# Designed miniproteins, single chains: the designs that were tried, part 83

Each design is a single chain, and the fold is of that chain. pLDDT is the mean over its residues in the fold that is shown.

## One batch from the design tools (miniprotein)

Design m2891
Fold by ESMFold2-Fast:
Structure m2891 (fold): chain A 79 residues (1-79)
Amino acid sequence: MKIEVTFDGDPVLGATGTAKDLETGLTGTATAGDNLDWPDAVITVEFPESGKTYVTRVVNSTVDADGRTTVLAEVVKVL
């Protein structure tokens, strides 16, 4: 299961972003559990519509044309 996360600023420990479930299209909130040590960084994602919280690990990151960081993350644990 893969989740797309977009950070409005630097993805450091405690940074918040938006999450999108690539299978369902549901959106949620992401919080960086680690600093810029990508790809080992962990991101916690909460989807309020489903009531589920996921622990994810970074697969890759890209910088959009507008300078935002987009992360592809894979679910490693459901809370």
Scores: mean pLDDT 75

Design m2892
Fold by ESMFold2-Fast:
Structure m2892 (fold): chain A 74 residues (1-74)
Amino acid sequence: NAMEKEKEAMLTIFRGAVRAADLALELGPDEARKIAREEVTQKLIELGFSKEEAERLAQVAVDLGLGMAEVERS
């Protein structure tokens, strides 16, 4: 079911954003971006997304998470 795959993708993106935010507060944004992008991209590929789609979605998730961490520091 494509809708169930989409829900899993959205949860993966949300969890990825939270993970990126947490890592950024602990390790800084550069290390957070490296770790979270790789983790989210691999998870999305496992869900059946193409590498290109997975990388794009992972970038969105990581950018959201890093933005959240920046607001927390401010």
Scores: mean pLDDT 83

Design m2893
Fold by ESMFold2-Fast:
Structure m2893 (fold): chain A 102 residues (1-102)
Amino acid sequence: SDEEYNAVLINSIIMAKLAVDEIVEKYERGEITLEQAKQALIDLLDTIYRLIKESGLPKEKQIEILKDVVDFVVDYLRSRGLDELAKAVEEHAKKIIEELEK
């Protein structure tokens, strides 16, 4: 398969994992509020989307990578019982995908 696709996917997953772990730990320790955690996750998605967009991959492949990253983050958050954070990620991702499809 396309080596560039795999590199962008792997790098996006690694970035998401590191950032989500930090955000979740801060939230579970009470160091940040629910609203701050939601905003940090939204900012993370915007950053990952920018990097995916700048990769030069076709739009269809950009959407596929974004969906895989979102599924990874949502599954992780739901596994920890953080359904409100997972929902915020899903709702923001849907808006990004709708913009990409225009």
Scores: mean pLDDT 88

Design m2894
Fold by ESMFold2-Fast:
Structure m2894 (fold): chain A 112 residues (1-112)
Amino acid sequence: STVERNGVALAATEEEDVVTRGPDEEVLRHSFSVGGLSVSIELTLRRDGHFVVRETVTAPTARRTESEFEASVDVSTEEGRAAYEELAAALRDATASRFAGLKAELVAQARA
């Protein structure tokens, strides 16, 4: 989305959706910039059943706000492997939804 104030475009820029696949983990990262802020939401899905969601907002003053959520399931069991697949799908959807909402909110704040 694009908006202008005093002839300057105030919109999300440098939008990236990156998927990195390694032997031990898969990392999904959503990122953008707006009004000098750099924002990312990163979901790490580890093969050992550990999950990490990290949200980072970095300001032009080099101030960084970071929040992190962790969860794990026991993938050595059949029930745990099923739970891993279900939770991984739910977290992919939740992080994408959170990213869209945060982008909309920060673009609105940049216009104020």
Scores: mean pLDDT 75

Design m2895
Fold by ESMFold2-Fast:
Structure m2895 (fold): chain A 71 residues (1-71)
Amino acid sequence: MPSEEELKEIGEEIQKLVKEAVKKYFVDKDKEKAFEYLEKVREIAESEKIPKEVSEKLLKEIDELEDLFKK
């Protein structure tokens, strides 16, 4: 079972990757790299280290961001 400290570290990494995805899409206009960063976040969210409730919420937020990027 991951420690509270490990979950915090994972959360910080996820936030960093999401920030990079948003920057690549809106600032750098690099859609390919933006989706690559979102895919990395999805892989982390789907890992056994993330509690199911947190994973489901995070995956929903990623899906909403992907839909926003497709428009």
Scores: mean pLDDT 78

Design m2896
Fold by ESMFold2-Fast:
Structure m2896 (fold): chain A 72 residues (1-72)
Amino acid sequence: DIDQLIQDLYDAIQNNDIRRAAAIVRQLQARGVSLQQIAQRIVDMQRQAGTADNVTVDAVVRGIQAILADVA
């Protein structure tokens, strides 16, 4: 379930679990979900939680790319 994977990714990022976050991103990509789509869902979740007034999709995409690079 893509929705569950995105929730798990959000939780991994909040807990600074970079290895788990990278693994979930790769699972989402294997299911045909783009980094842009993942980032949009993360931004929407952060806005609903009231935790990020100034976060952009592009900033989240770069953050995910950095996570993937750190675990390469």
Scores: mean pLDDT 79

Design m2897
Fold by ESMFold2-Fast:
Structure m2897 (fold): chain A 109 residues (1-109)
Amino acid sequence: SEEEERKELEETLKKLKEKLEEIRERAERAREEKGLTVEEARERLKAGETDPDVQAVVDAHDAEVVEERMEELKKLSLEEQEKLLKEKGYGPGAVGVLQIEILEELLKK
């Protein structure tokens, strides 16, 4: 039913928002406790480090950049958005922000 389908989309949206918040909280702790900057985090990831705190700092920053550019990104098709994110090397934080926007628009009907 439409009600069951809507409930599944709402649950998916909630999980995506919770995941993005976890990334942001981890990034904030890494910045405060370890003094980790976005630039340092990017260099460490480029060097092949797999530290989740380093990844979170980059993911949180990329999510913020995508939020600021949302009006530009919304002018693109879903396929073009996915291609652009992949070509730019944007991670789960940036992808999460776009997925949240898409689901919120779908839930408005």
Scores: mean pLDDT 79

Design m2898
Fold by ESMFold2-Fast:
Structure m2898 (fold): chain A 108 residues (1-108)
Amino acid sequence: MEIVKLTAYAMGLQGGTGVRLDATFALSDDKATPLDIRLRVDAYNTLGTADGAYHGARNALNKIGKELNLPVDWSTIKIEATESEDGTTITLNVYINGELKDQATANL
């Protein structure tokens, strides 16, 4: 499994600022039969709810992956949000099997 696209972008939410992750995963190593899955989740929110929302989405994707017999255990994917010291940027770090694979930064 490879990350083929990763972007983060800020969005206005009522009562706060959120950051969404837009990620595309290549599940198949066979380029003749590519199987790409796109994940779009709220990964940060100044209201403190985005981490819970992402965990819910990841659990749903793991269930869908099992039902569709996809060669991916979505429980191996972890997303961590880190805020800059000046509070102007959020960096989303994507881990697969505990290894940092890619990162995307959004400006607030």
Scores: mean pLDDT 63

Design m2899
Fold by ESMFold2-Fast:
Parts: sequence; C-alpha cells; structure tokens
Structure m2899 (fold): chain A 83 residues (1-83)
Amino acid sequence: SEASQELAKKILGESKELIESVKKILESTKNPSKELKETGEELIKKIKEYLEALNDNSVPREKIEELKKEVEEAKKKFEKELK
C-alpha cells in the first residue's frame, strides 16, 4: 500500500540520519571508550541489516520485527555509553 511505502521511506530517512549521528559522535569524541566504539558500530550494523530486510520481499514480517527490536536494543546500549 502507499501507506506502507511512505512508512518505509520515513524509516529509511530516519535510519540514515541515525547512522550519520553515530558516525559524528564517534568522530568528534576524543579518545572514545572501547564500549562506545563497539556499541556504535553494532548499532550501524543492525540498522543496515534492518534496512536490507525491509527492501527484501522474501523476508517474513516476523524477521523484520525481530531486526527492528535488535536496532532498538543496540540504540539503548549505545545511548548508555554516551552518559
């Protein structure tokens, strides 16, 4: 549906912005901790996996929901290392 296409475009845009934000944080941080680097890299990886699944019609909905949860968990871990 058109609504599903618009939602996918929104998720893609927000995901690209999040990847850029993570990259900027890692680049601007003087002597980032191992944990900050690892959680940031894992978050970028999980976002990419989620976006690939969204563009693959063969991936079941249940797997897409699982990958979305993995992105949310990776984001929480990264945010904890920022504080």
Scores: mean pLDDT 80

Design m2900
Fold by ESMFold2-Fast:
Structure m2900 (fold): chain A 117 residues (1-117)
Amino acid sequence: AMSPLEQVKKLREEFEKISRDYLEKMKNAKTVEELKKIFDEYVKEMERILSQLYLLVRLFHPELVPLFEEKVAEISKLIDKAKQAIEEGKMDEALRYFEQASKKALDLLKEVEEGLK
């Protein structure tokens, strides 16, 4: 079986790919409806990655749970702002909030990876 550290590294690499792929899709969206659909898919992928990360943190390093919960709350706030921007037709603002949320999620994955050393 992979070590907890190897599992977190794999999740980080997977999320880096997801972030790149979805950024490209969102930039190529021609309508607010297309952007909304792509963003909903992105949020589901992010939630899957963060849920797997949470299980690893909770099981192997429960002392990191408060840090994880704080960072996820910050990410969720940015996701909500992106959703609001999409509903308001503010595509450029939605894209900026998406990029900020992706960066914070990657930073969280890196912080957990460092904590597992």
Scores: mean pLDDT 88

Design m2901
Fold by ESMFold2-Fast:
Structure m2901 (fold): chain A 68 residues (1-68)
Amino acid sequence: SAAELRELLVEYAFGLLQKVVEELRKRGIEASVERVGEDTFRITYTKDGVTHVDDVTLEELPDYVPDL
């Protein structure tokens, strides 16, 4: 069903975001990602001593650019 395909896309996107966060951490950037809704991710990162919290939906993800 469309709902099952959407859930698979959300799980896939979350996995990709976790890999990006792991890469940022290896580069010395404090970062995390969590799934906070059915299709919403919370991306947290610290730059220049300031912590940023961005809530991004699956639809917004392709156009999302963190303020790094």
Scores: mean pLDDT 83

Design m2902
Fold by ESMFold2-Fast:
Structure m2902 (fold): chain A 85 residues (1-85)
Amino acid sequence: SLQQQLDIFQRLGDQGNWQSYGYLGHVYRQQGRYQQSINYYNRSLSLNNYNDWLSWQRLGDVFQQQGRFSQSQYYYDLSNQLRTS
């Protein structure tokens, strides 16, 4: 079930797997639960020392879907900077 998948990814993230928190952020974004999505992407970024360009891009996607375009552009720029560095 979806709940079992969320529980597994939560446990893996709690154990230091930053990609698992990224997957939780993605799931909550797809559900329109933007605050939970933002919280999980921030936890993912904290675990990977802010070095994951994809998590920054996904954070930008959340803000764009909320209509918060200036903040969305800021995160897209951070993502692109890491990817091209």
Scores: mean pLDDT 85

Design m2903
Fold by ESMFold2-Fast:
Structure m2903 (fold): chain A 72 residues (1-72)
Amino acid sequence: SREENLKEAIEILKKAGEGKLSDEFIEETARLLLENFPAEEVLKLLKSSSGQAFIVAAKSPEEALKWAKGLL
């Protein structure tokens, strides 16, 4: 479901951020990605080493979305 996909994306981002990312950044990034791309592609990206690297380096949810558009 949409709710289950959102919760999974948030948990992946929390683990990838190792406590260094704000809850607001994590929740907004997960929401923006799932609103703009199919859930399967978002979860695949977030589970990949490249996806985790761009999230850690992103300064805003909007920046993460721009990078995702280049990767997906």
Scores: mean pLDDT 80

Design m2904
Fold by ESMFold2-Fast:
Structure m2904 (fold): chain A 80 residues (1-80)
Amino acid sequence: SETSEILKSQLDSAKEYIEEVLKELKENPETSKEEREELLKIIEEKFKELIDWAESNKDEETAKKLKELLEEFKKKVEEL
C-alpha cells in the first residue's frame, strides 16, 4: 500500500537523521547536557509519532524497527 511505502521511507529517513545527529554530537563534544537532553526529547517525540502511525497501520515490523532504532540512539548518546 501507499502507506506502507511511506512508512518504509520514513524509517530509512529516521536512520539517516539519527546517524547525522550522532556525527554532529561527536564532532561537537562541547554540546551541553541540557542541549543533548532537549535534542533527545525532540527525537523521541518524532519517533513516537512514527511508531504510533506504524502501529495504527498494523505495520508491527516497522514499529519494532523504529523502537529498536530509538533505543540504540539513546544508548549511543549516553556513551558520548
Scores: mean pLDDT 81

Design m2905
Fold by ESMFold2-Fast:
Structure m2905 (fold): chain A 93 residues (1-93)
Amino acid sequence: SLRPLTDEEIEKYKKALEALEKISPRFVELLKDRTAESVHRALLYLAIEGYLHGIKAPIGSKEFFRALAKAYGVELTDEEIEELVKLLKSAFS
């Protein structure tokens, strides 16, 4: 089941959230609401963005974020992508 992110998790993943804001400002705002519904809507938003850019990788995978960043002209390191994956996995734990 999806759970809301805590203030501690938001602060811990601040750099990952800044990277997401460059790609998808709407996703970051939805996560800040810290509800299961907001996390669900954020995943739907990422799925729509992925579809619009022809991305077939699983949502929240390293491959998905790499492709999405490339589509938006944003350069992310492998380390930044790994932090994004960890952020989303936290919402599902």
Scores: mean pLDDT 70

Design m2906
Fold by ESMFold2-Fast:
Order: sequence, then structure tokens, then C-alpha cells
Structure m2906 (fold): chain A 68 residues (1-68)
Amino acid sequence: MPSVEELFQEALRLWLEIQATASEAEVAALQARLREVRDQSLADGLSDHETVERLVEVLREFRAELEA
């Protein structure tokens, strides 16, 4: 099981890779989605670890879509 630090580092790497290849509009859409997921996780009272896991999943899905 990855630590919260490892998940944060993975999220940062994915974010930088997406920003390098995605259009400004695609980055804006991803930012809106990440904000929505984060705000929902906070409203649900989830831990920082659980919130970061959800954000990493969103980033992985978005990156996979960009490579398709």
C-alpha cells in the first residue's frame, strides 16, 4: 500500500506530464474535475490519504484518455 507521500509524488508526476501534453482547455477541465472530487471528499469527511487516492485515480484516467 503506497504511503500518502508516495501518492502525492505520483499525483505531482501525473499532473506535470498532463500539463506538458494537454491543451489549456483540457488542463482547465481536469482542474475543475479535481476540485469537484476534492471538495466532495472533504464534505464526506474523508482522510487526506483517501482524498489523495481519489485524486490520483482521476489523474490516471485523464492521462490514459490523452494517450488514446
Scores: mean pLDDT 80

Design m2907
Fold by ESMFold2-Fast:
Structure m2907 (fold): chain A 74 residues (1-74)
Amino acid sequence: MTNEEIKEQTERSFRHLISQARRQGKEEVAEKLEQFREKSLEELKKMIEEGVSVEEVEKKASQYLRQAGQILSS
């Protein structure tokens, strides 16, 4: 898996969580998830540009998605 594939997969996962929040009528939660998605993807982009390993980028992406799941659960 490449760094670009990890970023794209992470974006798709965020889109699914945002869609789930909206389907549940949690518009405020969906908005928070969209803001968190923007910040998370920007950080992943920076890591990729700095030449961080694929494994470290994947680990950070997983941490962000876990935090996004917590936001959805609030």
Scores: mean pLDDT 84

Design m2908
Fold by ESMFold2-Fast:
Structure m2908 (fold): chain A 102 residues (1-102)
Amino acid sequence: EVASRSLSLEDGESASFELEVAGVKVKVTVRAEDGRAIVEAEAPVKTVAISSAVDTDGADIQARVDAALAAGADIVVYTYAGLTRVDGRERLHLTVVAVARE
C-alpha cells in the first residue's frame, strides 16, 4: 500500500504534512538543500526516511527502499525529485512517497 504527495520547493524551503498509509499516519518534513531532498518522517511504527540528491537514479532509490523493508522497516518514506530553473531561481519538484510493508 502506497500514499504520495507532490510539491514544489525552492532551495532552503521546507514543507510539513501528513500521509496515511496502511491505516498509519506518518508526519513528513521535506527540506530542499543544495540539490537534495532531505526527508524526515515519524510514525508510531518503525519508519525509515530516505533523503537523496535530485538526480538520483530511481533504481538506486528503489534498492534503498527494498533494503529498508528487508531490514524490518514497517514504513519507508522517499522522494522522486527534479530540478528546474526559472528566471534564475532553482525550484525542486518532488513527489514524496510512503510505502508500507506487506
Scores: mean pLDDT 78

Design m2909
Fold by ESMFold2-Fast:
Structure m2909 (fold): chain A 73 residues (1-73)
Amino acid sequence: SASDRLRAAALEAAREFQAVVDEKGDPALEAEAAARLQALMDEAARLLGELPLDEALARFRARAAEEIARLRA
């Protein structure tokens, strides 16, 4: 289902965000990572009403990669 595929993509992104947080050991980054992931999930949920599933998931993955890179910097 669309929900299952989005959940799988979100879990992958969550693991990558957690890896950055673990590397830095900063509690403030935990809250920041969670907020960024939630914003990405909210955007993906909106796009699922407007775009095909594959396009919505591709945008989610691309934007997650950008936010993970920004958190690591």
Scores: mean pLDDT 82

Design m2910
Fold by ESMFold2-Fast:
Structure m2910 (fold): chain A 60 residues (1-60)
Amino acid sequence: SAKDEAAAKAGRAGDNAGVRTAALTGDAQLGQESGERATAEAAKKAGLSPEEARRAGRDA
């Protein structure tokens, strides 16, 4: 549950970063990449392992 909450927070932080990057640059792909990177960083800082961060950021 705590890890799920951290993962959800990281996902939202990533989405916000991606939207901001896309808006500032006009590049939707750059926005997607920035969002995914921000999600992984936020997850790690929230105490998730690299594997848990990857899981949170889609490991389909």
Scores: mean pLDDT 73

Design m2911
Fold by ESMFold2-Fast:
Structure m2911 (fold): chain A 76 residues (1-76)
Amino acid sequence: MEPIELSEEELEQAVEHMEKLAKLMKENKAPKEIVRQAREEVEQLLNQMREQNAPEELIERVEAILEELKKLEEEL
């Protein structure tokens, strides 16, 4: 009903997938546009997780991914 909520297992799978993508992008020096798209997807996931009151550990993992992607995009 109303909001579409992901299960904790689905959230964990999404986080693991994003972590693997972020690592792959960093290792293979992905184009800035691809990194930006990934960052936007991770930001969307983080917002959804916060709205669902997802486990703090998963939120922290997504925040770490987001920071890594932001640094890659900014070339800091």
Scores: mean pLDDT 76

Design m2912
Fold by ESMFold2-Fast:
Structure m2912 (fold): chain A 64 residues (1-64)
Amino acid sequence: MEELERAREALEKFKERYQKNIEDMKTKKVDEKTLNYFKNSFEQDLKDMEAGLARLEAARAAAA
């Protein structure tokens, strides 16, 4: 359970960095197409982290 909590904390930190990255790109005045490409990439990383967390929970439930 504690490993899952740490993973969730890492996910929250990643979300914060994601938000700052998007703001930085807006400050740099990158075009919307480029911004969207990066958003999609980060959103997918977010989903992968969420999916990984869910798989970890399922694996622990199956192992317990």
Scores: mean pLDDT 77

Design m2913
Fold by ESMFold2-Fast:
Structure m2913 (fold): chain A 100 residues (1-100)
Amino acid sequence: SSIQQQAIDGINRLKQIIRTHQPDQATIIQVLQIFRSIARILNDDALAAQIDSAIANQPSIDDVIAIIDQLAQIIQQETNPIRLQIAIQQINQAIQIVQS
């Protein structure tokens, strides 16, 4: 669907922005909190728990990129347009946080 493609494009753009901007720890934690919310909305409680663990353990940029790759796979399988629309809004919020 076009909504699914928008979500995929958004998460891939966020990955590139994070690689380019190399955000600080405070920004990384804010982004990971958003990713935890996305994982829960997309019904991946296991990924949400992995993100909580990452937040507690001083996450690296590589940790964030690995979580983005997992989110991209889940988004690819999601068919619910309401969940996808919420995910898009949260991805866009994460992009704004990293760029500010």
Scores: mean pLDDT 90

Design m2914
Fold by ESMFold2-Fast:
Structure m2914 (fold): chain A 101 residues (1-101)
Amino acid sequence: RLSEEDVYLVIEGQLAGQLAGERALGDEAAAAEIEAVLAEIRKSSALEALRRQIELLDRLIERERAHARERGVPEAEAAARVAELEAQRHTLELLLEDVEA
């Protein structure tokens, strides 16, 4: 099993990367949501932090799909960004299974 500290470090790393990405895209609403999650992750259990991060990734994926439609982003570029977020979500699902075991 991974320690609770190891789980927090993985989530913090993903959140830092997502925050930088959303700021680069100018999505201040997504950036603020990420900052709020980052501020609270260590105040919750590893299980709660993982579930909250998966929910955040689901919202970011939906926003990326909506943003791509509105901005006329090429399908391949939009698909690549969604695939990156889905890969991060899959990593968290595997960590969730490990923490629950």
Scores: mean pLDDT 78

Design m2915
Fold by ESMFold2-Fast:
Structure m2915 (fold): chain A 86 residues (1-86)
Amino acid sequence: AESLSGEERLRAVAAAVREFLANLDKIKDPKVLDLSDEEIRRAVERAAALLRKAGLLSEEEAETLLALDFALRSEVVARVEEALGE
């Protein structure tokens, strides 16, 4: 939680996730990161849990994130990293 702690970083992650979900139907070429399926999955699960605990993500939005295929999960991780400037 230390890499995602802080209200400013948490809001940036929430904004990136919401913009991603709002544009799911428009994502024709998802960015696939050079990471394992397990690393991508853990990153998405951690983000969903953190945002749910903070009240920034609904249960339905969290379920949608966890139901994504690998390519779309990779895209959301890439967007979160870009939003954090890292």
Scores: mean pLDDT 76

Design m2916
Fold by ESMFold2-Fast:
Structure m2916 (fold): chain A 92 residues (1-92)
Amino acid sequence: GEELIKRAVEQAEGIAEKLEKEVEEALAAGDIKKAQELIEKAEETIKKEEEELKRLEDELPPEEVEAAKKALEILKKKVEELKKKLEEALKS
């Protein structure tokens, strides 16, 4: 049970780190549009996955639901952090 949650968290952290690197590289290059598009695409993906999880929640094992929710929370937190970095870059 815990192994599934650990794997989901680790995978989500890896996705979050890759997104952060790509956004930071875009901002460092002055490519604000690319940074915005990366963040918007990530938000759209998270929203679609949250909607799918809600649709399947009663059909999935509780441990799989918990793993998915924790993974989505990690990704949402990273997207919010990156939005703040983007806002700071736009003010500079």
Scores: mean pLDDT 85

Design m2917
Fold by ESMFold2-Fast:
Structure m2917 (fold): chain A 64 residues (1-64)
Amino acid sequence: SEADELAARFRELAAETQRLIEEGAPEEVQNEVERQALSTFAELWRLDPERAEALLREVAAEQR
């Protein structure tokens, strides 16, 4: 489903953001990936806000 695709893309972008932080990538590169993640999350929120909220909490917990 579209929501499944958006959720998968958000998880991929969140993982990429963590990788960039670990590698000490330039702030410009980190900001670009963050923008993509926020855009993807906004789109998911429009389709299924409950799933978007749950996904965000899951990703935040996994990154700790």
Scores: mean pLDDT 81

Design m2918
Fold by ESMFold2-Fast:
Structure m2918 (fold): chain A 66 residues (1-66)
Amino acid sequence: MEQQFIDETIHLLDLASTSSPEMQQVAIAVIVSIVRQNPSLRPLVEEAIKRSTASPDIKAALRAAL
């Protein structure tokens, strides 16, 4: 479901924000890979970025990679 995907993506970004830089890069790479294979998920990822409390740097890096 789209709600579950958004919530899980938010949780991943929030956890990555409080984790190591290595984990932050892994989280971004995983999300980008999923969106590249399923472009219809891009709007859901954009919504997750908007709702996430992750740092602006992580949000910008993810958007730039999409």
Scores: mean pLDDT 80

Design m2919
Fold by ESMFold2-Fast:
Structure m2919 (fold): chain A 83 residues (1-83)
Amino acid sequence: SKVDELLAAVAEEAREAAELLGIPLELAKALLAYLRAVEQNDEATIEAILERYSAYRDQITRENALRMSIELGIKKLEEAVLG
């Protein structure tokens, strides 16, 4: 499915986000896949992600996806510079 393809595409970034930000891997996957679907204007895929990750539905927002992506970027830069 398109959701599975998208989840596969974000799998490594989601693992990094979960490790660096201390969030559940499934939430990191959901937020990254959601952000990609939003960027693609793919409403059907957005709805499918929200259904698959219903336990995190209230956390799967545009604001949270954007915030996580920014925080991940900052943490990756900190790790690269500080070791």
Scores: mean pLDDT 87

Design m2920
Fold by ESMFold2-Fast:
Structure m2920 (fold): chain A 118 residues (1-118)
Amino acid sequence: MEFPQDVQEQASDPDKAKEALLKAREEGDKEKEGQLMAAVYQQQLSKIPQLEQEALSATKDPALQAQIKAEFDALAATLQEALDAAQKGDIDKSRSLVPRIVGLQIRVIGLTEDGRLK
């Protein structure tokens, strides 16, 4: 799915994304709100392969590498679920997944740092 160029640019900047989302809500434009949320999640998904490769390169421990892969798989799956919800206009479901996404992001950062120290 290709998003309009302006939506992609707004999603790349957290401050612009917040302003654009607020404007869409004020205007009652659920389609635009869903597009903006979807663009943010798609941009985060596009960064997963690079972040996973960087994390895997930080360690030579096969058990830690397996944990890193499992957590990035869980993060990608949760981001995809949030993206699908946003695309369907289910903003409440999409928002409800944010704490899980944040928790998974914290875990992959922790595993990467553990790999560097060991």
Scores: mean pLDDT 76

Design m2921
Fold by ESMFold2-Fast:
Structure m2921 (fold): chain A 67 residues (1-67)
Amino acid sequence: DKKKEAEELVKKYEEAIELTRKQTEETVAILREKGDEESAQLAEQRGKDLIEYYEKKKKEILEKAKE
């Protein structure tokens, strides 16, 4: 069942998004405590880019499951 496979893959990407968000927040906090604001901003941007990638993958999986 393509729909069940899509739902399971979407769940895995949602878990990856949450993990990425938490790890990014922790890394940014550590860098800011050290006064490294430039590295903190780069880490935050990289985290956002990775989350956007996973969101795009979720959308592609759901669209394929509808066909």
Scores: mean pLDDT 84

Design m2922
Fold by ESMFold2-Fast:
Structure m2922 (fold): chain A 61 residues (1-61)
Amino acid sequence: SQVEQIIDDAYKDMPKDVAQQRRSSILNGGWSSDQIRKRIDYVKKTFGSVKNAVKYSVKVT
């Protein structure tokens, strides 16, 4: 699905276990592709990267 593609791209630079946990959490949370994309955009603009946001304990999605 488009949701899965967005998640996989956003967390591609993270450790596999972290990426899998986030993938499951987001899919179980019922996030739309638009919600995920908007949240990732916000995180990248604010923290520079998803990895950096996680380092600051920010919930990316």
Scores: mean pLDDT 71

Design m2923
Fold by ESMFold2-Fast:
Structure m2923 (fold): chain A 75 residues (1-75)
Amino acid sequence: EWEELLEKAVEAAEAGDVETAKRLVQKSALLAIKDISKALGVSGGGIDLLERVAAGELSPEEAREKILEAIEDAK
């Protein structure tokens, strides 16, 4: 669960492991996006775009447009 990863990130930060904390926050965000994508029917069609946004590879604006298009296609 992405919530558990977020809690682990806080624990890592408190232990002084900033790199592990950053990694866990990013992984938590990716899992949260996957869960949201499934709920909205975007899984498959848009999941790669969502992962790229969470990784910082795509602009949020362009990814938003792609996600909305995938949701419309899923109707």
Scores: mean pLDDT 66

Design m2924
Fold by ESMFold2-Fast:
Structure m2924 (fold): chain A 95 residues (1-95)
Amino acid sequence: SMEIEEKLKEAEEFLEKKEKELEYYEYLINVLKTFPFRSREEAEKLRKEIEEFEKDFLDFMKKEGLEDSEEVKKLKKRFKEVLERFEKIYEKVFG
């Protein structure tokens, strides 16, 4: 359906944006040796944004019976990788 296609597209665009944001933060830390976040609270907001988007997306896909589709599984893996990259950044900055 168009609604499912729109939700998949929104998730792809969200993940692409977050992957680029994290790549930039990794560059700031590893190459420029600079602090990528103004505060711990700013970093926590980014985590919450990603977690809430994933939850809402997966809840929608589950209601549509698509949680086991190959497209949704690939997106789940990308969300996991994005959150793992965020945690590595968070630990380097605040750990």
Scores: mean pLDDT 87

